# Ledger of designs, part 7: designed miniproteins, single chains, continued (3)

Each design is a single chain, and the fold is of that chain. pLDDT is the mean over its residues in the fold that is shown.

## One batch from the design tools (miniprotein)

Design m8211
Fold by ESMFold2-Fast:
Structure m8211 (fold): chain A 66 residues (1-66)
Amino acid sequence: ASAAAVEQVLAEAKAGAEKLLAEGVPKEDAIRTLMEGIASLLGEETAAALEPEIRAHAEAVERKLA
């Protein structure tokens, strides 16, 4: 995928993490749902590369909501 497409999908995944966690979805379930979406759009290898950043963002959101 292009760098712009990766950046857009990552931004949407971060927003999705914020929404799911605010709605009370468990962190691991939210991450799983987002990673499945990214893999569908960009492929599993790109999704795997983005997982650490999405996890870090989800953890930061969880701390802010606590």
Scores: mean pLDDT 82

Design m8212
Fold by ESMFold2-Fast:
Structure m8212 (fold): chain A 73 residues (1-73)
Amino acid sequence: SELRKKAEELREGAKEAERTGRELVNRLLQLGEQNPDKAEEYRQLARQIEEAGKLTTERLLEEARRLEEEAKA
């Protein structure tokens, strides 16, 4: 099914986005520890990236689920 394949692509995309986002957040937090003068800026940027990434992943998974349900019809 084309819809099922598209849903799988979205689920894989969500996993990749979550992994990449977590790596970036961890790197920003590490930079904050290494640069105390800018620690708060790095923490705020990490929070914004985490928040945006969570919202994006959630929407990708919602669309994947919708396509999976449509494929059952």
Scores: mean pLDDT 86

Design m8213
Fold by ESMFold2-Fast:
Structure m8213 (fold): chain A 95 residues (1-95)
Amino acid sequence: SKIEELREKFLEKVREIGGDAVAEYFEKTLASEEQWRAFFVTLRSVVELHKDLRVPALMLNLALKQEIGVKLTRKQAYELVKTLLEFGDELDKLL
């Protein structure tokens, strides 16, 4: 399906940015369409509440450190948030 193709492209990009452990985390966390939709609603709410990507990037980095013990660089965290937002936008177009 188009959703599966989009998911594959997203996970490939996540792996390029943050490595295998981060990609595996998102593969498990975003395993279903229902989980993807809930995640992107939450992410958009955080981005809308904050006027920049700094706080979303920090929150994501803290979550990854807590859940899988991976600490991203500032650049990696920003690139990952941007990639997540782009994926969410493409997913919304498939509604």
Scores: mean pLDDT 79

Design m8214
Fold by ESMFold2-Fast:
Structure m8214 (fold): chain A 55 residues (1-55)
Amino acid sequence: MWSEEELEAFLNSLPLSEEQKALLREMSQGDREKLGIALATLLHERREELEAHLA
């Protein structure tokens, strides 16, 4: 698992809104594995939405 600083850099490198980042932190605070799973799910759903919008 990554450090707190590396986690922040990771979240900031992704095409996520501040609201989505805040939700991920709140839901998985203290559990980085849950954060990773929630993030992967949200990122997949968000990417599909972006692709649909561009199409």
Scores: mean pLDDT 65

Design m8215
Fold by ESMFold2-Fast:
Structure m8215 (fold): chain A 102 residues (1-102)
Amino acid sequence: GIATTYNNLGAVHLKLEDYSSALEYYQKALEISQQLNDKNGIASVYNNVGVIHEKLGDYESALALYQKALEIKQAIGDPSDENEIRDLQKKIEELQEKIEQE
């Protein structure tokens, strides 16, 4: 759908390190996913925006976004998300360590 297309465009720009364009596309994806109540889409956007903030050194912002993505995924309770939930938990722990070292 349109939200998935914007999320994918955001991911392409993220790989190109064009963070401004990536954020614009992710914002469009988030708005559409929220209108459609697409919880999986919302969680995916939060995770991807978290990656941008982590790459920019905004660890507290990245942590908050990963926590929001994790909360949504856990609320959905889809067993196919077990690996994604585990990856989010690991990212959260690693960011908490980085923040505590300052």
Scores: mean pLDDT 87

Design m8216
Fold by ESMFold2-Fast:
Structure m8216 (fold): chain A 86 residues (1-86)
Amino acid sequence: MEKEKEDEAISYSILVRDAVYQAYLYMEQGNQQKMRGYLDSINFLMDRARSLGPKQDQMVQDALNYSLSDIQKKKEEEERRRREAE
């Protein structure tokens, strides 16, 4: 049971990371329908992880935070490069 919940949380972590990157890409493309679909998927996966337990919830939250941090760093680097090119 606990191992099954951990394996499920790992799967949700992978799906959340992919969904975050896909949502960002579609946002940049102006595709609001697909972006919304991926945001809904993230919310669904987070709710599922929370239902599994606090350890599993933390694993998926860590994956979400990592993906958001990675996107934020890429955005800041891109903005910095644009300002330095002025």
Scores: mean pLDDT 80

Design m8217
Fold by ESMFold2-Fast:
Structure m8217 (fold): chain A 87 residues (1-87)
Amino acid sequence: DRREELDRLIAGLKDPDEAVRKAAVEGLTRLALEAIREGDEETLARAVAALEEAMLNDPFPEVRKAAFRGLVDIGVEELRRAVEKVT
């Protein structure tokens, strides 16, 4: 199910509708944060790669900005989890 959801969201990044692509970015960000919590390294890596592609290549600035914000949120959560393991 998680893998199917990931694949659907990645496909959503190729949608002709900007609103659908933005929703896919938001879904990928959420799925990546869940993957960090669950230790699903494969889902996290694929979601991050897809968000990086959207940040660099999406024709709409608002979709690129949403992907950038998602990647920042993911990076902050990864750092928070790493610090919690030491403290």
Scores: mean pLDDT 85

Design m8218
Fold by ESMFold2-Fast:
Structure m8218 (fold): chain A 75 residues (1-75)
Amino acid sequence: HMTPEEKEFLEEMEKLRELVQKFANDPSATKEQKEKVKKIVDETFEKIDELMENKDYRGAVEVVREAIKKIEEIM
């Protein structure tokens, strides 16, 4: 069925989605922080699309993890 890399990718994507949703609902988050997070998310999805075309799930996991780290650094 699903490869371990595909499963890991989906799990990391769920973490990213939860983090973004939590941040969007944070009343202490500034407009500037929200704009930075949106840029990271947009750039991350563009990179994921390219990696997925090549079935590079390992690379996709790394890209998602880096996005999570960058978002956490903004918070």
Scores: mean pLDDT 82

Design m8219
Fold by ESMFold2-Fast:
Structure m8219 (fold): chain A 78 residues (1-78)
Amino acid sequence: SELEKLQEELKKLLAEISRVLRDILENSTDEAVLQRARQLAAELQALLLEKAPEMDNPEVLRETIEELRRVLEELKSL
């Protein structure tokens, strides 16, 4: 179903974000990079907490996926 497909996409995206975040936090020595990564992690946590009650809604999942893609791209640019 569309819902299951979106949930799978969300899981894969979260796994990639977690990997990139961990890599930055473990390997970066730049305090500005570390501060930005921590801020993005906090934004991600707040977003997921807000959207959690509606994760069975495909529109909410699509919006969440797009916001997570933005976070991932910002992390990759650090």
Scores: mean pLDDT 87

Design m8220
Fold by ESMFold2-Fast:
Structure m8220 (fold): chain A 68 residues (1-68)
Amino acid sequence: MEIKEIEVVVEVSASMPDEVVEALAVKGVVEHYESQGYEAEVLDSRLEVEEIGDKKRATVTVTLKLTK
């Protein structure tokens, strides 16, 4: 059992909902670890957004409990 914090940075359109960006990042991280033979449980997720003109940079921090 391991607790791991994963940071994902994506640049998307400013019109994209924050909830969608966060959900996609969380899903990607879970699928990545499950593909490596881990059972991944999401404990927490945090979203930080910076607006850059017509785009936004989203930093999603996902805290996972990994079991093998």
Scores: mean pLDDT 82

Design m8221
Fold by ESMFold2-Fast:
Structure m8221 (fold): chain A 55 residues (1-55)
Amino acid sequence: DKEEIEAGYERVKEATRQREELKARYGMKGLGVAGDDIRKRQKEEQAAEEAARRA
């Protein structure tokens, strides 16, 4: 349902947004291994975001 997708989409977008800014400020490995983990999770969250868009 759009309601569930919309809610998940919004929270994922906010989390992705914060991690993207963190990564941009400190670079790819701003916080060492944490930077890599943030990038991976951000990519997965963006993929879910795109899935919601095309759904």
Scores: mean pLDDT 66

Design m8222
Fold by ESMFold2-Fast:
Structure m8222 (fold): chain A 83 residues (1-83)
Amino acid sequence: MEEAEKRAVEIARLAGSATEDQARAGWKGAYEASGPEGVANGDAPVAQEKGREYARKLGATDEQADSWAGAGVGGMVAAAGGY
């Protein structure tokens, strides 16, 4: 869990598209939707959409929500051993 959150923050910082808190928000939504095992088994679209919903609740635009949710899903894949 902590490693996935850390990876989401690192991805967001490299992309310059989200703050640390925004990346954590995307990760939280994605993780709550399917967890690392769900993403590894192909549930990434569901995890990303839940991440978008969470980001939008924090005031994100649609483009920002896509970026933050993407960072969250990337962190989950990294934690699952994919990257």
Scores: mean pLDDT 67

Design m8223
Fold by ESMFold2-Fast:
Structure m8223 (fold): chain A 75 residues (1-75)
Amino acid sequence: KDYEEMEKLFKEEVIKKLEKLGAPEELIEKAREALKNKDSEKFSEIIQEILKYLGLSVDEVNEIVAEAVEKVYEK
């Protein structure tokens, strides 16, 4: 698979994890729209806003990233 395709799948998996953790639907929709528009800057800003809203620690963020990597890059 193309690296860019896997990067997109990884970002989609991160969005799903954050949604499951109770991220606001409005922010989830904005993140998906930024991903669809290939707006990496806006995507990063929205993800940071979600992480701040959820009050996640660096360790919790790293766990979400690790799970998303395993699901996308190891399958």
Scores: mean pLDDT 78

Design m8224
Fold by ESMFold2-Fast:
Structure m8224 (fold): chain A 100 residues (1-100)
Amino acid sequence: DEALERLAEAYSKVYGEKPLPKEEVLELVIERLLELAKKEGVKISEEQKEQLLNEPDFEKRVELLEEIEKNYEKQSGKMFDREIIEKILEVALEEAERLR
């Protein structure tokens, strides 16, 4: 996903650190989607959560994420958009600054 690569590059540019691996960026997106689902009362099965968190294949994990994203949009009536990734990045930036 080109958007995940661009996010990793943006993070590296701001902090002068190595870009986050795509797998770590995907973890941040997953965590945020699950948080939003809880806030909006969207029901995601424990089986789907476990599959998403424990899938070792990157491509399959992205497909599982997209399925849950569609379920979130259908149940909440809200879009899970890439602007949420900017908020995740903002939180990560604040946390990194705190550790300086």
Scores: mean pLDDT 65

Design m8225
Fold by ESMFold2-Fast:
Structure m8225 (fold): chain A 61 residues (1-61)
Amino acid sequence: SLSDIVERLKKLSLAQLGQVARLAELDAAELERLLLNTVGSLGRLPRSKRRAIAAAIDEVE
């Protein structure tokens, strides 16, 4: 769920967040939504990007 992604992102360092953004191929606006790290901000991303973020978290953890 989006809540699970939010909680996982909270545990990552800034360097790991940058790695997630790179692996998920986020643009500047999508990166801002990732850094805000709320259910609302992540929910405004395309579904494909939310899935890419979840996969990237698995790689950087």
Scores: mean pLDDT 85

Design m8226
Fold by ESMFold2-Fast:
Structure m8226 (fold): chain A 73 residues (1-73)
Amino acid sequence: MEEELNKKLDEVAALIAAGQWDEARKKATELVKEFPEAVSLAFKRAQEANDAGDFEKAALYGRVATLLLEAKE
C-alpha cells in the first residue's frame, strides 16, 4: 500500500536527517525487500519536493532513494 510505503520512506528520511546512517541503511534494506517500488517512489517524492522549491526535502529523499538502490544491489 502506497500510504504504508510513504510512512516508511518518511522514517528512513527522519533517520538520515538525525544522522543515524546505520539505522537508515538497515531500514532501507528491509523496505526495498518488502516494497519493490520503494526506489521509484523515493525518487518521485524527491522530484515533487524540488518542483515545490523544498530543496532540503528534495536532497533528503534523493539520499533515501540512493540508500534503497544500494540495498537492492
Scores: mean pLDDT 81

Design m8227
Fold by ESMFold2-Fast:
Structure m8227 (fold): chain A 86 residues (1-86)
Amino acid sequence: SMMEELAEKLSKETGIEFELALEILEAQARLAAIVAASEEAAEIARRWAEEHEEELRRLEELALKGDNEAARELARRLREMAARAE
């Protein structure tokens, strides 16, 4: 699976657990599909990202350093963003 291959690469490069890398990538893929399907969804996602910019940036920085808790929270926030845009 391409998603599993990407998750393995992300896990190896950052040090986060494979399952968390997979959750982040799956959440990003879902969000990308929602945004691509609707201009209104894209606008909602953009506004959500702006409102949570500092938190998302911090979580991403920590996840890139191998912080599993930050990676889990990042996946949760991305899923929340996707749910709001749907």
Scores: mean pLDDT 87

Design m8228
Fold by ESMFold2-Fast:
Structure m8228 (fold): chain A 100 residues (1-100)
Amino acid sequence: SADLKKFEEIMEELLKELEEAVKKGYIELPSGLKLSIEELKKLSVEEVVLLMLNHIAQKKGLSDEEARNLLLEFWKLYKKASKEEREKFEKKVEEIMNKA
């Protein structure tokens, strides 16, 4: 379905950016603050996902409205996804974080 494809595209982009953050050893917030991978490991999967979506929005130069729409669309698609699809995504996030 179109919704499944959009969800997979956002997930793949998020996982790619998370792998790059792990390679760099940090993620940069809009405030210019750098969070280390050690600090990211203290967060829940949901908190990591939220930070990564905000990082993607910043990297793409999205407006506040476009960034908000990206977050809302992701959570809408996430809620529609099957339990198996959500668990598979969460496991991939944890595997990337543990690789650091």
Scores: mean pLDDT 79

Design m8229
Fold by ESMFold2-Fast:
Structure m8229 (fold): chain A 94 residues (1-94)
Amino acid sequence: ALPVLTPEERELLKELIELFKKLLEGEMTAEEVAKALLERGLEEMKKLGIEVSEEEREELLKKGTEEIKELIENGREKIEEGIKKWEEHLKKQE
């Protein structure tokens, strides 16, 4: 069974679902999605008192872009199934 989500987790998941839908439809590039995910991660890291250098940011963006490209090329069906499963779970939590 999927976990019960907090309101904050539900909003984050909805945002992630929208990003991946835009990626699958070609409305966003892998780099644009990687940038959006990185910015969210960096904000959470900052709240924990962890600072990331500009050099580390560039390396993370490069790696993230490559990983998202690989996910789309090799895991498109898995992403589509994951989105559907989480959308159904979110609907049941309403």
Scores: mean pLDDT 78

Design m8230
Fold by ESMFold2-Fast:
Structure m8230 (fold): chain A 80 residues (1-80)
Amino acid sequence: VSDENAEMAADSFVEFLEEQIELSPEEKEIIREIVIEALKKGKGDVDKFLEEMKKLLEERKEQLSEEAYELLMQYLDSLL
């Protein structure tokens, strides 16, 4: 996955969440970091990307609001 594609995917996740909840600038950056890292670790495999996203979200759960965490998990489930 290219860095450009990773940034676009990260922006899409943030935009989806912002349509439903208010995100702090810090939460937006954390979410973007998680998406970018998951895409790089997934190496273009959607199943691996989703697995890494769930792992990274769990590791950084305390840095996100409960509402943002729940919406991200729902969004991941909607991608398949």
Scores: mean pLDDT 77

Design m8231
Fold by ESMFold2-Fast:
Structure m8231 (fold): chain A 120 residues (1-120)
Amino acid sequence: MARELARKAAELARKAVEHADSGNYDQAAEYMLKATELAVEAANASTDPAIQQALREVARAMGLAAKAFRSGNPEAVQLAKEAMRKTAEALEHVSNGDADRALKLAREAVEIAEQAVKLS
């Protein structure tokens, strides 16, 4: 169940990036908030503490990126898109059971997303 939820979160994150690339920042934020909900559900469904931690960091990065997308600031949006690409990679590693790689990528995504919010 957790891996399927992570895969669905990754799909919604990709849709959010597509909307941001089209200048539809409100839709990008909406898809990102839906992806955040799925990442939290995946964390709660996981029995692996390292996967739970990676998914919680993913959810944090997604929530921050949603704020950056809603700002409409071009620099903030560009960093939010970069954070979301790393988040999608982290979710793929969660789906493969690679907790260490997922956590590393998720933490990098959080750092980029925090920088995006500061520019917002």
Scores: mean pLDDT 84

Design m8232
Fold by ESMFold2-Fast:
Structure m8232 (fold): chain A 73 residues (1-73)
Amino acid sequence: SAEIEKAKEEFKKKLEEMLEKGEISKEEYDVLIGRIENEESIKQWEESFEKALAEPEDEIDAWLKELLEIRKK
């Protein structure tokens, strides 16, 4: 559980930075935060969270791209 909590914090920091830079909208930010907090998403993406802990920047970027792609259909 600690590794998932760490990954969530890193994802939140990344999203906050992206929002601050204007790379994502407030709407996209809220959506992405909601997905990170979603219990099902956590269960489905535990492996990605483990990878994010090992190489956080690369895996977080990959995971965020995947997440955005899902939201765009």
Scores: mean pLDDT 63

Design m8233
Fold by ESMFold2-Fast:
Structure m8233 (fold): chain A 80 residues (1-80)
Amino acid sequence: MLSAEQVDAILATLERELAEFERYLSTLPPEERRRLVRLVMEFLRRLTAWLRSRSSPENQARIDAFAARALARLEELYAA
């Protein structure tokens, strides 16, 4: 099982990488942006499911909260 510290480190890394990804998306044409956002959404769904399966119920709630925020933001970027 993943420790709380391992979950924190992974989620912090994902938050930083998503912020950088958003900056990168701003440089791309709309069609390419939508394609990449879709791929990242699929990746995040799989990754958060894996993290959830390896985590305590307390850490699962934190992973679920992160996933909800991140996916909502990506859906906004996809719709733009």
Scores: mean pLDDT 85

Design m8234
Fold by ESMFold2-Fast:
Structure m8234 (fold): chain A 67 residues (1-67)
Amino acid sequence: SPSELERRARHILSLIHRQLETGELSQRELAEIAGLSQSTISAVARELRAGRMDAAYALVEEALRRQ
């Protein structure tokens, strides 16, 4: 459902954002938790570091739709 996809995308985005703040999780561990590729996690992290929250969200949502 759209609401389920949105909830999952927001949750994954929050996990990546937390990793950028704390460094507690590797990008590999985030990929395993999120069920996404490490390259996708890396791309999302790059957008977040640049302050492009909407672009970061769009990347997560697109990756989840391709599953």
Scores: mean pLDDT 82

Design m8235
Fold by ESMFold2-Fast:
Structure m8235 (fold): chain A 82 residues (1-82)
Amino acid sequence: MEELRKEAEELREKGLAYYEAKDYEKAGHYFEKSGELFLRTKDYLNAAQSYALAGDAYKKIGDLEKAKRYYELALEAFEKAQ
């Protein structure tokens, strides 16, 4: 469980680095994987944040279908955090 949370954090940091480099496609991929791992460890707030970042990255490249999907996953994770 703790190893998965650390891996999720590292994936999010890598995603942020790609986002700053304007490689939004790779950023989205890493944020997506980060969100999946946070969700598996029931870290719902961090899962919501990573999924929202994935939505932002996919929106930047015009993949509005993926952007919508990850924003919906972010909202669902945020609701579970309540």
Scores: mean pLDDT 88

Design m8236
Fold by ESMFold2-Fast:
Structure m8236 (fold): chain A 55 residues (1-55)
Amino acid sequence: SEIDRFLALPPAEQARRLAAASPREQDIIRDAEAGRPSWVADLALVADRVDEELR
């Protein structure tokens, strides 16, 4: 799971990646940290990346 891998990173690395992420990706990650199931967050990240590629 991409989200599980992110949450396993050191806090400094998490902050660096969040700063580089889109606002929507940041919201998805924060929802996962707040207790949403990881698979829901993983699907949302894939959907967000597809949407970003179409911009």
Scores: mean pLDDT 72

Design m8237
Fold by ESMFold2-Fast:
Structure m8237 (fold): chain A 61 residues (1-61)
Amino acid sequence: SMVDVLVDAIVQLAKSELDKVSKEELIAAIEKMTSSIPDPEHSKRAKEEVIKRVEEILKEK
């Protein structure tokens, strides 16, 4: 559920700022957001899950 919230936020960011947001910037944003999680194991897991989910969404384009 936390992963879904992060995915929704990033997808919305891409839709809102698609004119200037590249795929590399999206990945950087994911890393920044997940790195702010205090638990390093949770942060690592969330990053991998969010990237995987975003890649699945991009596949459907």
Scores: mean pLDDT 67

Design m8238
Fold by ESMFold2-Fast:
Structure m8238 (fold): chain A 117 residues (1-117)
Amino acid sequence: SDEDIEELVRKLAEEEYNSLPEPVRNLISEEAYERAIERVIDMLLNDSLPEEIREILGMSGRELAQKALEGDEEALKKLRLLIEGTMLLEAGLISEEEMLEALRKKVSSVLPLVYDK
């Protein structure tokens, strides 16, 4: 359900935020954090992932959300990367180009481990 997707995104956002180094966390305002969560939820619920992000992740926002809810490890890792990148972007710590480059690099580094499982 939409509520399950919202709950999952908020849970993963808290985990990703707490995994960031303290100096980086201190640069992310409460407003930037909430904007990032709302933006990710909107992209998933309305299937409105930017085309470049859809190509990098290899799935639509709705597919990503559904697979992550089902416990798919690849989908969960991709959703975590999207959440982290969106938080850094909303805080003004990275550009859109840097976010796309980071997503391409991180997704490629994880794919061999996902295919072995």
Scores: mean pLDDT 83

Design m8239
Fold by ESMFold2-Fast:
Structure m8239 (fold): chain A 58 residues (1-58)
Amino acid sequence: MELGLREAIASGDPEALLEVGRKLRDEYGVTPEEAEKAARMLGGTDEQAEILRRGAEA
């Protein structure tokens, strides 16, 4: 499965955002803060950034 962060943001699917956050943590060691910042940098909403952060939390 590809890391579809842009696609997850565009879809607005919370499950897709959670899955991407988890993959960023597990495959790249991304912290919850880094995941949140990445979502915001790609034009995600505050809600989408929070969901991505939750996916990246251990």
Scores: mean pLDDT 76

Design m8240
Fold by ESMFold2-Fast:
Structure m8240 (fold): chain A 73 residues (1-73)
Amino acid sequence: PSKEEIAQAVKQKLLDLGVPEDIAQRIGDVVLNSSSVRSAQASSYTLLLEMGLNPGEAFGLAGLVGQTMRELL
């Protein structure tokens, strides 16, 4: 799959879990602009913390981003 398809799949998975549209879109953009699964996961974690999520929630969602990317690669 293309990087754009991976970013869209991550966004959709977050939406299906009840993550707000604006947060899911921003994480999709992080995935699209990341050079690796590791960097996407780390950048997603930082973004979620900046958006006010607690560290446990941010860690879980960032981990899901990394898992979803690995499943599609």
Scores: mean pLDDT 84

Design m8241
Fold by ESMFold2-Fast:
Structure m8241 (fold): chain A 65 residues (1-65)
Amino acid sequence: SFEEAKRSIEITFDNILEVANLPQEVKDQLREEFLAKLAESKTLEEARQILLDFVREVVALEKAA
């Protein structure tokens, strides 16, 4: 259901952060911001959009380094 889907999305983002070429403090901040927004999501489409937005941010930060 939706709660299981959100847990899967959370695990997916954690896996992306684990392999990202970013300082640990930046990863920790992104994770906190991601979890806060994910907790506020009311639909699967909102939860997916949050994942996509944060993945784009990870990629942008890696390119800026």
Scores: mean pLDDT 87

Design m8242
Fold by ESMFold2-Fast:
Structure m8242 (fold): chain A 69 residues (1-69)
Amino acid sequence: SAMEELREHARRMVENLVAAAEAKNEVTLALARKELQISEEELQEIIDLYRAGRVEEAVEMVVRALLRL
């Protein structure tokens, strides 16, 4: 379904955001934040949820951001 494809895409985005954060890649994080049209606080919450093992909640935050575009 389109929603399953969207969640899979969002999951890959979350994994890429976490990898960029671990690498201290500020450019990648800033570009992703602008693409998703989210705040720095929302971006940090996504990363924190993933690090806490709350992966599905992090994915749903990205899904909601994509649906707002």
Scores: mean pLDDT 88

Design m8243
Fold by ESMFold2-Fast:
Structure m8243 (fold): chain A 87 residues (1-87)
Amino acid sequence: ERDVLIALAEIYLAIGKLAYEKGDFEGAVQSYEKAIELLEKVADDPEAQRLLAEAYRNLSDAYRQLGDTEKAEEFEKKAEEWERKAA
């Protein structure tokens, strides 16, 4: 189950990145939030911690593109926290 949750989260991250590249920042946010939801269920796993850092950084970038600087800053901070845990 853990491996399946991580694999599904990677798929949502890929979908979010594709949406972001197409300028669909709202769709990117939705996909990154789905990835985070799955990864938080297995947040004790080092690979999940690495992917959480990536997902939060990507979510921060998407919110910045939407003009939501406060959310962008919040999620950048969360990305840094998960980067430290994964190290």
Scores: mean pLDDT 88

Design m8244
Fold by ESMFold2-Fast:
Structure m8244 (fold): chain A 86 residues (1-86)
Amino acid sequence: PDHFGKALELALSGSGWEEAERHVEEFLKLMEENPVKTEGAKEVVEALRKDGLRGLLQLLLDASLAASNVRGPLVQHIEALIAKLA
């Protein structure tokens, strides 16, 4: 199963935080057994290890703003979720 994809899907839905956290734990366990090789993947793993789902959402927000410079509906939704987790 795609634990990372499931964690992100649940986090972005604004519900099922406990289930999303379990998927993060399984993903991080897999990354311990099979270390990531790309800088982007390392950044995601470090964000999850340090700040969990909040760290992942912040990283996604920063990447989205850097890529588009546009505060579209997805960016606004992520900002609201980060505020809710604070």
Scores: mean pLDDT 70

Design m8245
Fold by ESMFold2-Fast:
Structure m8245 (fold): chain A 74 residues (1-74)
Amino acid sequence: DLEKKKEFIREHYKKLKVPEEVIDNILENSTDEQIEQLAEAFVLEELLAEYVDAGKNVTKEQFEEMVKKAKEFA
């Protein structure tokens, strides 16, 4: 659902302390495809952050697995 993806993006930006007016502008000026890509990217960044914090290198196969999980969420 596109509206749930927009809400996820809004909450993610709020955690980063981005002003609400800037978030509204981003979401208003983004296409449906861009919204889906942005939601996928934010989920992927959260998954990657776990590996970075652990000092681990991500293999191509692990990255592809993370992309699949991000797409399943989005």
Scores: mean pLDDT 75

Design m8246
Fold by ESMFold2-Fast:
Structure m8246 (fold): chain A 77 residues (1-77)
Amino acid sequence: SEEEKEKKAKEYILEGERYYEEKDYEKAIESYKKALDINPLYEEALEKLVTLLKFLGKEEEAEEVRKKQEERIKELK
């Protein structure tokens, strides 16, 4: 259900934030990607992932992630 997907995506966002606080940026990225994979329409997950990638100096990867999600969203609508 949409409600269950939203809850699970939020759990991965919280997990990613915990890893970020621990400075485990690789696991934080993985958690945010999992949230976005469950719900591609979840803007908060996309923004957290993009922000973290930019923080790590991966600006090109951040733009690629944003572009791919926009394309994915268009296919769903």
Scores: mean pLDDT 82

